# Ledger of designs, part 20: designed miniproteins, single chains, continued (5)

Each design is a single chain, and the fold is of that chain. pLDDT is the mean over its residues in the fold that is shown.

## One batch from the design tools (miniprotein)

Design m16665
Fold by ESMFold2-Fast:
Structure m16665 (fold): chain A 120 residues (1-120)
Amino acid sequence: ALSLEEIAQLGLDRITTDIKDPAAAEELRKLFEELFEKIKNGEASAEEIVEKVKKLIELINKYGDPASRVESIVLLAQVVGLFVAKYRPEDAKEVHEEIAKIIQSLFPDLVLDEPSLNPP
């Protein structure tokens, strides 16, 4: 089985491959690596994690290939969610819900399965 660190590296490599601007790809890689290190070390607040993910989503949305940018943004959200669930389980629900809101605001036609928002 792959480690969580290996899953994150594979996700980062896939996301950055679709960024044609080398400076944007480098900024994305740096922000991604810094975010995961801060999550592992317990140095980031839930609000800081959400703000950094928002910045990463904005970079992918601006510089990413139109055919794959939605897939890359969803992959980013999934990898961040796994890291927060492992290292900061008490913040996982809040971070997941806020990231889902950001994605839904950018892609209102994208159906996200949100268990906490399921109607009766």
Scores: mean pLDDT 78

Design m16666
Fold by ESMFold2-Fast:
Structure m16666 (fold): chain A 58 residues (1-58)
Amino acid sequence: DAEKAREEGERGARGAAEAGTAAAGLSSQHGNLKMAELYPEGREEALEQARRALEAGG
């Protein structure tokens, strides 16, 4: 199902981008919290990098 695959792909990409930040915070909330506070823009870059890795890695 081409349509199903498309919707799942989009949903996965969106969820992965959001989950990336949430997972990072959950895994290392102590360290991540400090990093996010010091570099709030760095957090956005991490999201972009996660997306890039997903596209490059599959």
Scores: mean pLDDT 57

Design m16667
Fold by ESMFold2-Fast:
Structure m16667 (fold): chain A 63 residues (1-63)
Amino acid sequence: APSLAEVAVRILGELRANPERVFSARELAELTGASVSTVTAALNKLIEAGIVERTPRGVRLAA
């Protein structure tokens, strides 16, 4: 299984490619090949670090 760090790097790649786009955890799971639970854990770390922000519809790259 991919590590949390590997999933976080893949998520950042997707967000950096589309910085104006809002992504759901399910969409990121499909794009990265990780489980929704692993994606959620990676997103929580990225939000804590200020790299990613939550919106009412999902997550996006922090401005």
Scores: mean pLDDT 82

Design m16668
Fold by ESMFold2-Fast:
Structure m16668 (fold): chain A 90 residues (1-90)
Amino acid sequence: SMAEEYLEALKELESLSEKEQKKALMIILRVSGASDEDIETLAEKFGLDAEEVKRLAKEVEARALALDPQPSLATLLKITVELIKEEREK
């Protein structure tokens, strides 16, 4: 069910640091249509890198569209968490 997918995604999100959780939210907002100016303003407020958020959002969208032409928010969140964890390895 969608509720089970969201619950799994939320548990994954809770495993991230507070800064990474804010980054995940920015990425989802960007994929959902937030402008460059919106992301730059929010990133400054939360101490995040706006260019990194925009780059990661583009990758999340590309991965999500490869799976489903209309990806759910649960799918976007899951991919976002996976990508943030991958960035830790660099």
Scores: mean pLDDT 83

Design m16669
Fold by ESMFold2-Fast:
Structure m16669 (fold): chain A 94 residues (1-94)
Amino acid sequence: MVNSVEEIVDSLMKLVIESKLSFDEIKALILHTLREIAEILKKQGYSAEEILKTLEEFAKLMLKRLSEILSEEQIKEIEKAVKEELERIKKELE
């Protein structure tokens, strides 16, 4: 149940820091979480527009938090992967 995007971001950041996840693991975790949020909201009857808005908010908050621990090059790579995944999810919701 998605109560707050901020709570999800905080939980994932705790996992990243405490579990010492690699860059590839962090990237995979974000992409997986985008799909999980989309599936949960779709099952709950949210519109494609509402789902995409929630995913974009999640991505922005995650990237902001990760920018404190990752290099600019790593952030750009994640931003690209997130954008490509959001475009895929959007097509699947249409």
Scores: mean pLDDT 84

Design m16670
Fold by ESMFold2-Fast:
Structure m16670 (fold): chain A 75 residues (1-75)
Amino acid sequence: NVGLTATVVRVGKDTAEINLGSPEVKVGDIFKVLDPYTGEVLGTLRVTKVYEDSSIAEILSGTVAGGDVVELIEP
């Protein structure tokens, strides 16, 4: 009953890369970004590209850094 979680491994301009891919992740999935120390919600990501072991997402809101935890938002 825990949502899918991953880690932000790279941040670009308006994008982030997460270490989770197919089949667990799909294009259009929305993740919340969590502070890895406090669990505070820092922002949201929307997946734009999915690979075998990683995905690229656009930053919809907030601030994202490498090492942040992401958790899939249920529809």
Scores: mean pLDDT 84

Design m16671
Fold by ESMFold2-Fast:
Structure m16671 (fold): chain A 70 residues (1-70)
Amino acid sequence: MEAELREAVAAAVRATRALYESLTTEEEKAALEEVLREPDAALEAAETLEEKLAAARAALAAIEAFAATL
């Protein structure tokens, strides 16, 4: 569980960083922050490792979906 959580969080962080570095407009950066708002809140509110893993995977999926629209 913890190893899976660590990898999922690392993947989400890497994807966010790479995407954020590719964005050049304030509007695109604001859109990315909006996409991450719910996953970030869910991860902060998560009490169990299972909830944290689900939140981290949801964040990665949201980042990938947003990147696909660019």
Scores: mean pLDDT 76

Design m16672
Fold by ESMFold2-Fast:
Structure m16672 (fold): chain A 85 residues (1-85)
Amino acid sequence: GSLPQDKRDEAAQLLAATLNVSLAQAREAVAKTLASIGSSLGNKQNAETFVLLAASELGKKLTQEDLEKNPALQNLVEQLMKLAS
């Protein structure tokens, strides 16, 4: 993966706002999650997997059903896909 630092910082800001956690916690979750799945967020499946894994690192119990029902999580997935463009 080749997601640059500025895009990782944008991903952390989006995650912090969406999951209501500190930016520092979001940055740590982004770093750990990208190490696990790589940096390819350009498709919906990878972006959804990223959100679920990052939420788990933040102690949030998100499921696939939460991604399907929560507009804020759907917006987060779409914004993460755009960052990978």
Scores: mean pLDDT 80

Design m16673
Fold by ESMFold2-Fast:
Structure m16673 (fold): chain A 107 residues (1-107)
Amino acid sequence: MLSIEEAIDIIQDPNASPAQLAEAMEQINKFDPEDQLVAWGVAGYQIAEGKLSPEQAAVILEQMVKSDNPQLALGVLERLLEAAEERGDEEVVELTRKAIEEIRKKL
């Protein structure tokens, strides 16, 4: 099992595979809501800054949708959508909108 620091280190590594990101996010989803919010904030920042490939971003967003804290995840994703739209990153915008729609179906 990963610590929160180890999970965040994987998310901040631009060379992390989609499988490594999925494992890190699964571990983050087991943390308390405060630690989840911090880690998701880091992940959202990495995606918003264009530091991750679309495949890496898709895996992270999918895991946020699967979390037990959909309202917290929604807040992070709405901020990410705003940042992605401002950057003109159409691929991240579409991935983020899809994640938001899936979470809204669970609420």
Scores: mean pLDDT 82

Design m16674
Fold by ESMFold2-Fast:
Structure m16674 (fold): chain A 74 residues (1-74)
Amino acid sequence: RPIDIEAVLATLASLSRADLEAMARVLAHELRTHHPDKALGEALADRILAALAAGASPEELLRVMREALEHMNA
């Protein structure tokens, strides 16, 4: 099923920092476990987790999550 990326990102942008970080971890887990291209899924998950570890701004975290969601629709 294609993901409505704009609807997902609008929801994520409305969350607190803690909830946004929790959703980023959920997305990273889904990419690692359920992406049809395992290597790509792991690479996208690692980008999200690296952004979290670096203390990325909410705007930067949303940008990284957008890129991952776009790859999930491909």
Scores: mean pLDDT 79

Design m16675
Fold by ESMFold2-Fast:
Structure m16675 (fold): chain A 63 residues (1-63)
Amino acid sequence: GAEEAAELARKGALAADSAAGAAASAGMHFNYTGKEHARRAWAAALKAPTAEEAAELARQAGL
């Protein structure tokens, strides 16, 4: 349901942010365009005021 999808979106946002931080710390070159897009989409889902909006953003982010 929307609440379950919102929780998954929140977890996805945290995981994507952690992965981006680790990559930056390692000084690695990535094709980060897709990763940056995913990170921003997940961050938006995390900040969504409702579970339905979070679920929609998660769906757009590829969850």
Scores: mean pLDDT 56

Design m16676
Fold by ESMFold2-Fast:
Structure m16676 (fold): chain A 83 residues (1-83)
Amino acid sequence: SSMEERLEKLKEEGEQVARELQQMEIDAETNPELKEVQRKLVQLQEELKKAQKEGADESTINELRKQILELQEERAKLLKELG
């Protein structure tokens, strides 16, 4: 059925995303700039989790989210430059 074909396509897309994420982790291990950006992202994500758990105000949470987005953009740019 057309629904079975659609579900199979979504599964294939999920597997492709998983492969891309794994490749990004490998690239970070071999490139010092990517490794540093990844380290900062992990630290900010942990700070965001802690702020959410401790009931920090919305402005603090939004600021942490903005910093995470900026670092994700830097990481994407570095990955593009590496090929």
Scores: mean pLDDT 74

Design m16677
Fold by ESMFold2-Fast:
Structure m16677 (fold): chain A 60 residues (1-60)
Amino acid sequence: SSALRAETQKRLQEILDKVAQLEADRDSMSDEEYERKKQEITDEVLRVSKEAEEAMEALK
């Protein structure tokens, strides 16, 4: 549906903004903080992917 597509695009844009901010702030971060934030972004990407798959299955 168009609503699902719009929500997915919004979440992907938020993820891209977080990646850009993380890289911009890299020099001000500890390695631990960088790895933690990178993992959070990775987990969010996987969650968005899973939610998109589940939504497609629900429409069957």
Scores: mean pLDDT 79

Design m16678
Fold by ESMFold2-Fast:
Structure m16678 (fold): chain A 74 residues (1-74)
Amino acid sequence: MFDALAEEKAKIRKKALEQLSKRNQEIVELVEKYGMVQASIIVAEKENISLKEAEEKVKKAIEEFVKEMKKLEE
């Protein structure tokens, strides 16, 4: 995208990700690439945790990302 608004949103997204832990940044990127279900499976396998625990981590990472995005857009 070469639209100025899209470029600005990309910068806000990058800044929001930088405010997250490295683990939460990786989780958000996995969700964007593969979706919630596949991201949870990948996190569970990579961190050797239960799928339920991985799903909770993914949900919390997305909630933190959305919160940081809203702070930067306000």
Scores: mean pLDDT 78

Design m16679
Fold by ESMFold2-Fast:
Formats: structure tokens, sequence, C-alpha cells
Structure m16679 (fold): chain A 67 residues (1-67)
């Protein structure tokens, strides 16, 4: 389940402050996420970019996707 795994990964990133996940978490808290970060998440979780965007919009409807 991508949604559960993503939430668990964000929780782990918050606790451990690790690399790419830390940067993604900081971007999410700022209400912005780059296309590169979305592509990284899609690759890591073996899902489409559309699925990542759909999930992020479900938890943060006003999130802005930037280059």
Amino acid sequence: DFEKEFLKKLELALKREEGELKEILESLLAGKLTTEQIEWLAKEHKVSKEKVIEYLKSILPDIEIIE
C-alpha cells in the first residue's frame, strides 16, 4: 500500500533526518515539491508519478509542484 508506506517513510525521515527523505519532508512542510523529488519518490516506491501526486494532493490539497 503506497499511502501507508509513504506515511511510514515520512515518519522515519522525521525521526532520523536522512538524506533525500529529509529534503522531501522539508519541501512538503513548505507546501512545495519539485518534479525531481516526485520522480525520486515514484522510483523508490515503484509507482507512477501520477499516483505520488494524487496521494500528496489528498493530504496537502494546495501543494505546489515546481521544477
Scores: mean pLDDT 70

Design m16680
Fold by ESMFold2-Fast:
Structure m16680 (fold): chain A 81 residues (1-81)
Amino acid sequence: KREELKKKLEELIEKYGLGDSTKETLEKLIETDPEAAEKVLKKIEEIMKLAENAKNDKDVDEIQKKVAELIEFIEKEFEKL
């Protein structure tokens, strides 16, 4: 499970670009709370699916906003640990 989650994280970093702090936070979350990490990564995967179906600039902007919000959510969730 942890290996699978790390692989998914690496793929998302390659496609969307995540800061070093965010990557480190997610890796730590995978180690300390893999269930929460799985939920977070699944949300990112859903965003990826939306990105594949983006048709215009508005769709792209919405996806980028959701990605940024998710990154902030992860940081806040880690602070609770």
Scores: mean pLDDT 70

Design m16681
Fold by ESMFold2-Fast:
Structure m16681 (fold): chain A 102 residues (1-102)
Amino acid sequence: MVSEEELQREVDEALVRIARSVTIIALKNMGMEEGIPKVEEAAEEAIRLIREGKSLEEVTEELRKKYGLPKDAGLVSALMAVGGVPQEEIDKVKALSKKLLE
């Protein structure tokens, strides 16, 4: 089962890239382009840590702790907080996404 670890790392890297892209689009639509460089830097750091052996869950937990986010906050919510989106706006986006993707 150790051979699956490399595949998991590639999947985790792809998920970070997707979360970064989604967050950047959200920041642009919110007029928060000033936050984009911080999101890109955090995503590149996340990919580096995954390549060094950390899981996506460990990297997401470190961001949650650093930015004071709830334990159920996913990577996109964490990257939005890195970009300077207030929690109230993140909650609104989550509610809208749930309604649209149902």
Scores: mean pLDDT 77

Design m16682
Fold by ESMFold2-Fast:
Structure m16682 (fold): chain A 102 residues (1-102)
Amino acid sequence: SEATQEQIDAYKALLEAGAAHGNPQALRDLGVFAAERGDRETAVEYARKALELGHPETAVSVLEAMRRAGIELTPEEYRILAEAYRKLGDVDKAKEWEEKAK
């Protein structure tokens, strides 16, 4: 079954409201959706917001979705990914991405 445009728009509005209030699931879903559509600016915005709000797992999910979508990360975006992995305690991955960020 296909969702109507009205149902899709209502769900997106609900997610945007949740993200505005710092809901990590809403930030993840909107960030991943933006990444899958090639919307780098929006994906990075949600990844940064998630990290700033203490949800490094969400930031990782969004930035990894960008990589899977074929979006080449900038040095700044690699630094965000490295910081998220450090906050998760994954020091080895943090160092790997810090190397990519130069």
Scores: mean pLDDT 86

Design m16683
Fold by ESMFold2-Fast:
Structure m16683 (fold): chain A 93 residues (1-93)
Amino acid sequence: MERIKEKARETTEEMKKVEELYEEAMRLVDLAEEYASKDPEKAREYLEKARELAREMLKSQKAFGLGYAKAKEVNERVDRVEEKLEAALRAQE
């Protein structure tokens, strides 16, 4: 019984951490998209930070796969923005 209660508490804390990391990562990706045309170097910095947060989400084994699902969404969006940014940088060279 106590082990179940401890796991429930740990799961709640891990889910909260994953949600916070996800919100921050998605905010960084939004900023990267916004800055891609204004400041490409700053946009790249935001994308790198978002990727780091996604890796932290993947470490959360206790959140019923939420960390994996959220990290996948972040990484897919980062990859898309990174491709656009890289293409824009090549066009400016």
Scores: mean pLDDT 76

Design m16684
Fold by ESMFold2-Fast:
Structure m16684 (fold): chain A 95 residues (1-95)
Amino acid sequence: SAEELKEKAIKEIEEAAKKAEEEGKRNPSMTDQVIQEAAKKALEIIKELEEKLKELGVDESTRKEMVEEAKRHAEDAIVRAANEIGRAAAQQAAA
């Protein structure tokens, strides 16, 4: 279903962001690169979601709403990952 496609896309986005968080915490000097790669991956997942929704015959208005929801999840997940990397780096510097 359209809802299942959206949920799968959001899950894949969250997994990509979590992987970026773990890699950035391990190598803080690579944070910008890792976050940029996660953002690029999220955009690819969102494009695939939009194409699959088109193939399923979902109307333009509903497709736009689902894509925007996935984009908001991507923005939130990437911001959280970046903040957690920064917090871990600050704690390590303070020790």
Scores: mean pLDDT 85

Design m16685
Fold by ESMFold2-Fast:
Structure m16685 (fold): chain A 71 residues (1-71)
Amino acid sequence: SLEELSEEERQELIETLVRTLREALAAGDLGTVRAAAYSLLVLGEEELAREVLGGELVDEVLAAMEERLAR
């Protein structure tokens, strides 16, 4: 479970996701951008995701997550 990660493991995962997100954004790989943003949001790192992507794309990912959970 993501909640059972050590603080070191959690930090390494966040750093990897941020790197992946920045690289995907630079490459225009929107699928990878959304997947990495989703993972950061699941980890509770919404503010970090907003800083990298901006609010509009984070709000789009959050809306998609909410719609999926409402089904």
Scores: mean pLDDT 76

Design m16686
Fold by ESMFold2-Fast:
Formats: structure tokens, C-alpha cells, sequence
Structure m16686 (fold): chain A 64 residues (1-64)
């Protein structure tokens, strides 16, 4: 199964850390990390993916 993480406000190092953490928590899933420019884009992508795949990706905000 595939899972997509939509991450906002992240550097490359922070993206890698989030990806590694979630892959460790959910080794059964093929986790794909995507960068979103902002929360609104992440929500739009999440809704589109839900309509196409029947599940919602996780949205992760990295504190600035």
C-alpha cells in the first residue's frame, strides 16, 4: 500500500527526518514524501488524492 506525506515549511534535512520517522512507524507502507508550498496546497492535493485513491494523505507542518 502507498501512503503520501504532504510536508509544509520543511528543509531537505527536515523532509528526510520526517520520511525516516514515518517509514519506521509504518514499515508496511510505501511512503512517499511530497513538499507542499503551504497548507492550502496541501489540503487541495489531499482532497484530489482522496477522490482518486479513496484515502487521504497525512499533512505534516514543520514549525518555523
Amino acid sequence: MKAILLVTGASEEQLRAVEEEYRALFPEFEIEVRRARNLEEARELGEELYKEKGWRPLVVEVPQ
Scores: mean pLDDT 73

Design m16687
Fold by ESMFold2-Fast:
Structure m16687 (fold): chain A 108 residues (1-108)
Amino acid sequence: DIIRDMAEAARKLGEEYEKQGDYEKAARYYRLAAELYGLLSTAEGYAEAAKNYMKAAKALFKAGNLEEAIEYAKRAVRYAEFATSLDPKYQPVLDEAKELLKEIEKAK
């Protein structure tokens, strides 16, 4: 699946920029990966979208962009809810996304 391959490539680029300390670029690529995974419209695709939105939120938090970090943490919760509604095995992804949102909002 070309969409999955593109999503994986974007996620890997996000990880590379994160290792370099370029958190803004890391967040852009993690967001792109999340959007591409969401297009799969499957439980797994929604779970991977949630994970990549969590990575984007964490990167934005490290970059000092608190408002965007909260926005992407909220998107992570939403996509994790979609995944969990289709397959309950993704409940841990939803729990992690909710905890991340709570932690970022406390920094306000």
Scores: mean pLDDT 91

Design m16688
Fold by ESMFold2-Fast:
Structure m16688 (fold): chain A 75 residues (1-75)
Amino acid sequence: SEEIKKNAKLVIDDAIRYARETGDVERAGEAVITFLKSLGYEELANKLREKLKKATSVEEFVQALRDIAEEIEKL
């Protein structure tokens, strides 16, 4: 569904904003992972979790979320 893809991207954008404003990348990441799983995007949720394990900065975290958003675009 195009509406589901749009909503997923909005949640990711909100998580990026939250992480930039608060520095709480763990909370932002877990919120996105939980949301993706609730939509049936299990592979993307697992891929994001793996990327987040390797992220050591807010910038790397934001890039991981943007990479996942681009993959949602292709669904």
Scores: mean pLDDT 83

Design m16689
Fold by ESMFold2-Fast:
Formats: sequence, structure tokens, C-alpha cells
Structure m16689 (fold): chain A 76 residues (1-76)
Amino acid sequence: MIEVLVDAGKASPREVTEKVLEKLREAGIEPVEVDLLSAPGRMVRFTLPEDTDVEKVKEAVREALKELGSEDYEIL
């Protein structure tokens, strides 16, 4: 599985979840799981299929975060 960890920054974890899901779906990517992490309390983890195109994931996450005024994410 590919895991994407996103820092909500100034946005709420709810806003990050909704915007990232919107951009991932526009790119044809459906997450297997989405977790709101309690520690650190403003992180959202998206679990994606292993065959997902990482470059499409990066583009979708970056576009979502630009709209939210955040820039911090990691792909595991």
C-alpha cells in the first residue's frame, strides 16, 4: 500500500480530507482508507492501492494543499 500523510496546516483535518479526496478522485484515484490521526492531531493519512501512480498522487495533493494554504505532505 502507498500511504500519504498530510499536515492540515491552517486548515482543519476535515477540510484537508475533503479537498484531497476531491483532487484524488479527479485524477481517478480512490483511497482504500482515510484516517484522521490524533497525534499529531491535525494529520490525515490516505491509504492508496499499491499500483497507484505516485506522480498523480503528488499532483493531486499539491493542488489540494495550494487551495488550503498548506504545503506539508509525505508519501510512505
Scores: mean pLDDT 78

Design m16690
Fold by ESMFold2-Fast:
Structure m16690 (fold): chain A 120 residues (1-120)
Amino acid sequence: MLSPEEFAERLIEFFSKLTVEDVKELFEKSREMLEEEAERYKLSPETREKVLKVLEEAEKRLIELVEKKDYLGAARTYVEMQIELLKLIIPHLSPEEQEEARKAIEHLEEVLKILDEKIA
């Protein structure tokens, strides 16, 4: 596993190489995966709607940030989105999966802290 600092740096580099079309493709794939995950985890219609709204808002913001070449902002937005998505699905996971998801959130929160320090 990458350190939070290495993950933050690689995310910034990753977004610096993406076009707006690449971002759109990334979110199209994310929506396809949501359909599969909603069935697997028996997500409520309310939770599914919340997940779709998080994806829609993140896509719009990421397109704007990539177009402006704000790759630090793009990396930060992506990490925030991932944390929000994990928090929404945790109640629908098994106890073992919930523990793994909590560890993922802790790692992402460390990444977010590093990105915030780079903005300051």
Scores: mean pLDDT 84

Design m16691
Fold by ESMFold2-Fast:
Structure m16691 (fold): chain A 67 residues (1-67)
Amino acid sequence: MKGTEESAKKAKEALLEGGAPEELAERTYQAILENDAEKAEHYAIEAGLRAGSPEAAAKAGEAINQG
């Protein structure tokens, strides 16, 4: 995967809007910028679950997959 800064920001913003901890949203952002799809997906799922918002996790995953 080759993430863009735009897709990374989109994923972080979706997680934060869903109530995810900023630390996990930031880790997801950094993983996307590092082109580590597995790490980005892992942190996005964890952030979404901690937020209690499956929709936020789904939106972040969509942003990661679509670039």
Scores: mean pLDDT 72

Design m16692
Fold by ESMFold2-Fast:
Structure m16692 (fold): chain A 70 residues (1-70)
Amino acid sequence: DELEKLKKELRKKLEDVIARVRELYEEAGVKITPGSPHELSDEVKAELDKLSDETLEIQREAQKKIEELK
C-alpha cells in the first residue's frame, strides 16, 4: 500500500526530529517535564526553533501528499 509506505516514511522523519530534540535537552542537562520552565542557551533555543519548523514542514508535506493519494 503506497499510502501506508508514505505514512511510515514520514513518521520515521518525525521520529528522527523528536530524537534530535531529546538529544538537545539531554545535552543541556534539562529533563523534559510538561509544565516545567527550561533555562536554555540561545544556541539551543535556535536549534529547537529550527527543529520545530522542520517538524511543521514535514507534517504539512505529509498531510498534502496523503490528501493527494485519496
Scores: mean pLDDT 71

Design m16693
Fold by ESMFold2-Fast:
Structure m16693 (fold): chain A 85 residues (1-85)
Amino acid sequence: SSAATNLALGRQVVREAAEAAAELVDEETAKRIEERVLGEVDKFDPNAPLSEIVARTAEAVRRAMREEGLSEETVERILAKAGLL
């Protein structure tokens, strides 16, 4: 149950970052970021501590945004809006 809750929270963090990306960039870029990061979250150890799940999710979001070619200024704005900064 706690493992399921931790992964659900990780996925919620991804959705919040994708919503921020859709508002600040566009929906198509947001969908690509969401798909990439959810794929990474699904590979996480479901029994890992919540703090590790959240930290790894935030790093996966940052990496996905950079791989999509977003500027560092845009990356920081998305993370701030999603509460990850």
Scores: mean pLDDT 82

Design m16694
Fold by ESMFold2-Fast:
Formats: sequence, C-alpha cells, structure tokens
Structure m16694 (fold): chain A 85 residues (1-85)
Amino acid sequence: MMSDRDRRVVRNHFVNSVRSGRDGDDVVTNTVTFPDGGVVTVTRNGDTVTVTMHNMSPNDVSDYDSIMRDFGNRYGYTVNVYHVP
C-alpha cells in the first residue's frame, strides 16, 4: 500500500516531468526507485505518457496505475501503463 507521502512524491515527479519538458517533440523521462526495490519510469513524448513499473506489489501497481491515469486524464495525455515483474 502506498503512503500519502509516497503518493505525493509520485504526483510531484509526474507533474515536474511534464512541466520540465519543452513543448513539441521533447522526450521527458523520470525514474523513481523505492526502498523496497520497486522502480517506476515515466516517459512523456508529445501527448503520450508511458509508465513502466518493475518489482511493485499488486496493491502498489493498482494505486500507481490509478494515480497516473488520473493525471493523464486531468492534463489531457494518453497514458499507457506497463507492469514488468
């Protein structure tokens, strides 16, 4: 289960990744590594955001997927989410 602190960190990293990129064809990639060995990579290319999760628990995968899709819907991006064991 993701804590409120972890959810805020995720939210801030996603928002900062989107905001730090320039408009147009810039590719923005941000990677977060959790103390439990879980890894999340978020890549924005134009209007498409790709999220890849590695070694996350099923509950954390579900929470992270929900957060990232909510951000995509809120900011008008197409969000693709992948989980790799």
Scores: mean pLDDT 68

Design m16695
Fold by ESMFold2-Fast:
Structure m16695 (fold): chain A 64 residues (1-64)
Amino acid sequence: MEGTVVALAPAKGGLLAAVRDESGNIYNLFVPAERADEIRVGDRVEFTIDKENPQKTTFVRRVA
């Protein structure tokens, strides 16, 4: 999935990003500390949602 970062907050071990998809849904995405400098508010990001647990999201990359 892809979405736009609308908020970033400090979290243990990285950042918690709020990401809005094209349908207006908001997802909480954890970005590890080693990759936290790759994203800013307004960036488009690619992420996955676990099929069995929609609360389990994985940051894939920033989309240029």
Scores: mean pLDDT 79

Design m16696
Fold by ESMFold2-Fast:
Structure m16696 (fold): chain A 116 residues (1-116)
Amino acid sequence: MKKYKVKIKLTVERADGSVETFEKEFTVEAESIDDLVNKVIDKIVQLLEEKYGAKLEIVDRTITKTKESDDYVEYTATVVARLPERGEVAVITAKIKFDKKKNEVTVEAHVRLRPA
C-alpha cells in the first residue's frame, strides 16, 4: 500500500447553531485513490466519534468524483449518520482533493447535527 499525507479541516455545526472548527493531519495507507477516499471518510467518522464520545450509525454514504485534471482529482462525499445515544442525526459533507503532483490529500468537511 502507498502512504498519503492527509490534511483535514472539520467544521461542526450543532443543533443550537454553535460552530466549532478543528484541523488534523495524518497518514493513510491505500491501494488506490478510491480506497484512499473511503479511508479518509472512515477517519472523519472516527474523529467525530472520538470528539463527541458517541458512536455513529451510518445510514447512507455517497461519494462522487466531481473534477479531474492532470494535477488533481476532487471528490464530494455525503454521509448521513445517526447518533442514537444523543437522539441526533449527523449530515457530513466533505470535499476531498487529491494533488497528483504532491501526493497529498486536502479535506474540507462540514458536519451538521440536527435532532432526529
Scores: mean pLDDT 84

Design m16697
Fold by ESMFold2-Fast:
Structure m16697 (fold): chain A 100 residues (1-100)
Amino acid sequence: MKEREELLKEKLEEIDKLLELAGKEMVAATRRAMLYLRMGDEAAAEEAIASLPEEEDREAVEVTLRAAREGLGEEELSERERELIERLEKEEREVLEILK
């Protein structure tokens, strides 16, 4: 009985569908990857990020997840990495507004 896996899959599919319709692919990938990382499934998290077609979008998601996972502060991030995180955070705020 895969109740936990099925529940997470349904939640991911609902979020992903809404985010794709809004053109918010980075946020969709980030949410999927974060859920998989919380479950300890690093391979599934990596696959979710790798699904993004644009290299810059993958880089933004990877940097954001690393900063969150490692507890990195502003002084530990490069200017480029901070810009990537801000790019994704802006899209995340816009998505949260839509999903309310």
Scores: mean pLDDT 70

Design m16698
Fold by ESMFold2-Fast:
Structure m16698 (fold): chain A 96 residues (1-96)
Amino acid sequence: MKEEEYEKLAEAAAKFFAAAAYSLINGEPLSEEGAEKFIKENPELYEKVYKEFLELAKKGASEEELAEKALRLAFEYAKREDALKEYEKKKEELKK
């Protein structure tokens, strides 16, 4: 496979992760706008996820396998984000 093909697969998977994570956190439909907002808010996370998918693509992961992993990571991230927000709220209440 050509290097540009690996980059395209990794970018698609990383953007799908961003769109899914934004959708799950905000209760909105999957959209490119949601993905862009998530990437802007979490640029370091996006770069990390992109690099991980690029490595997997180079190791022979299929488009389907990358999409499955992206969706799984999005569900995991949304669950952790909700837990972190709850913890921050409780911490602020205890400072009263």
Scores: mean pLDDT 76

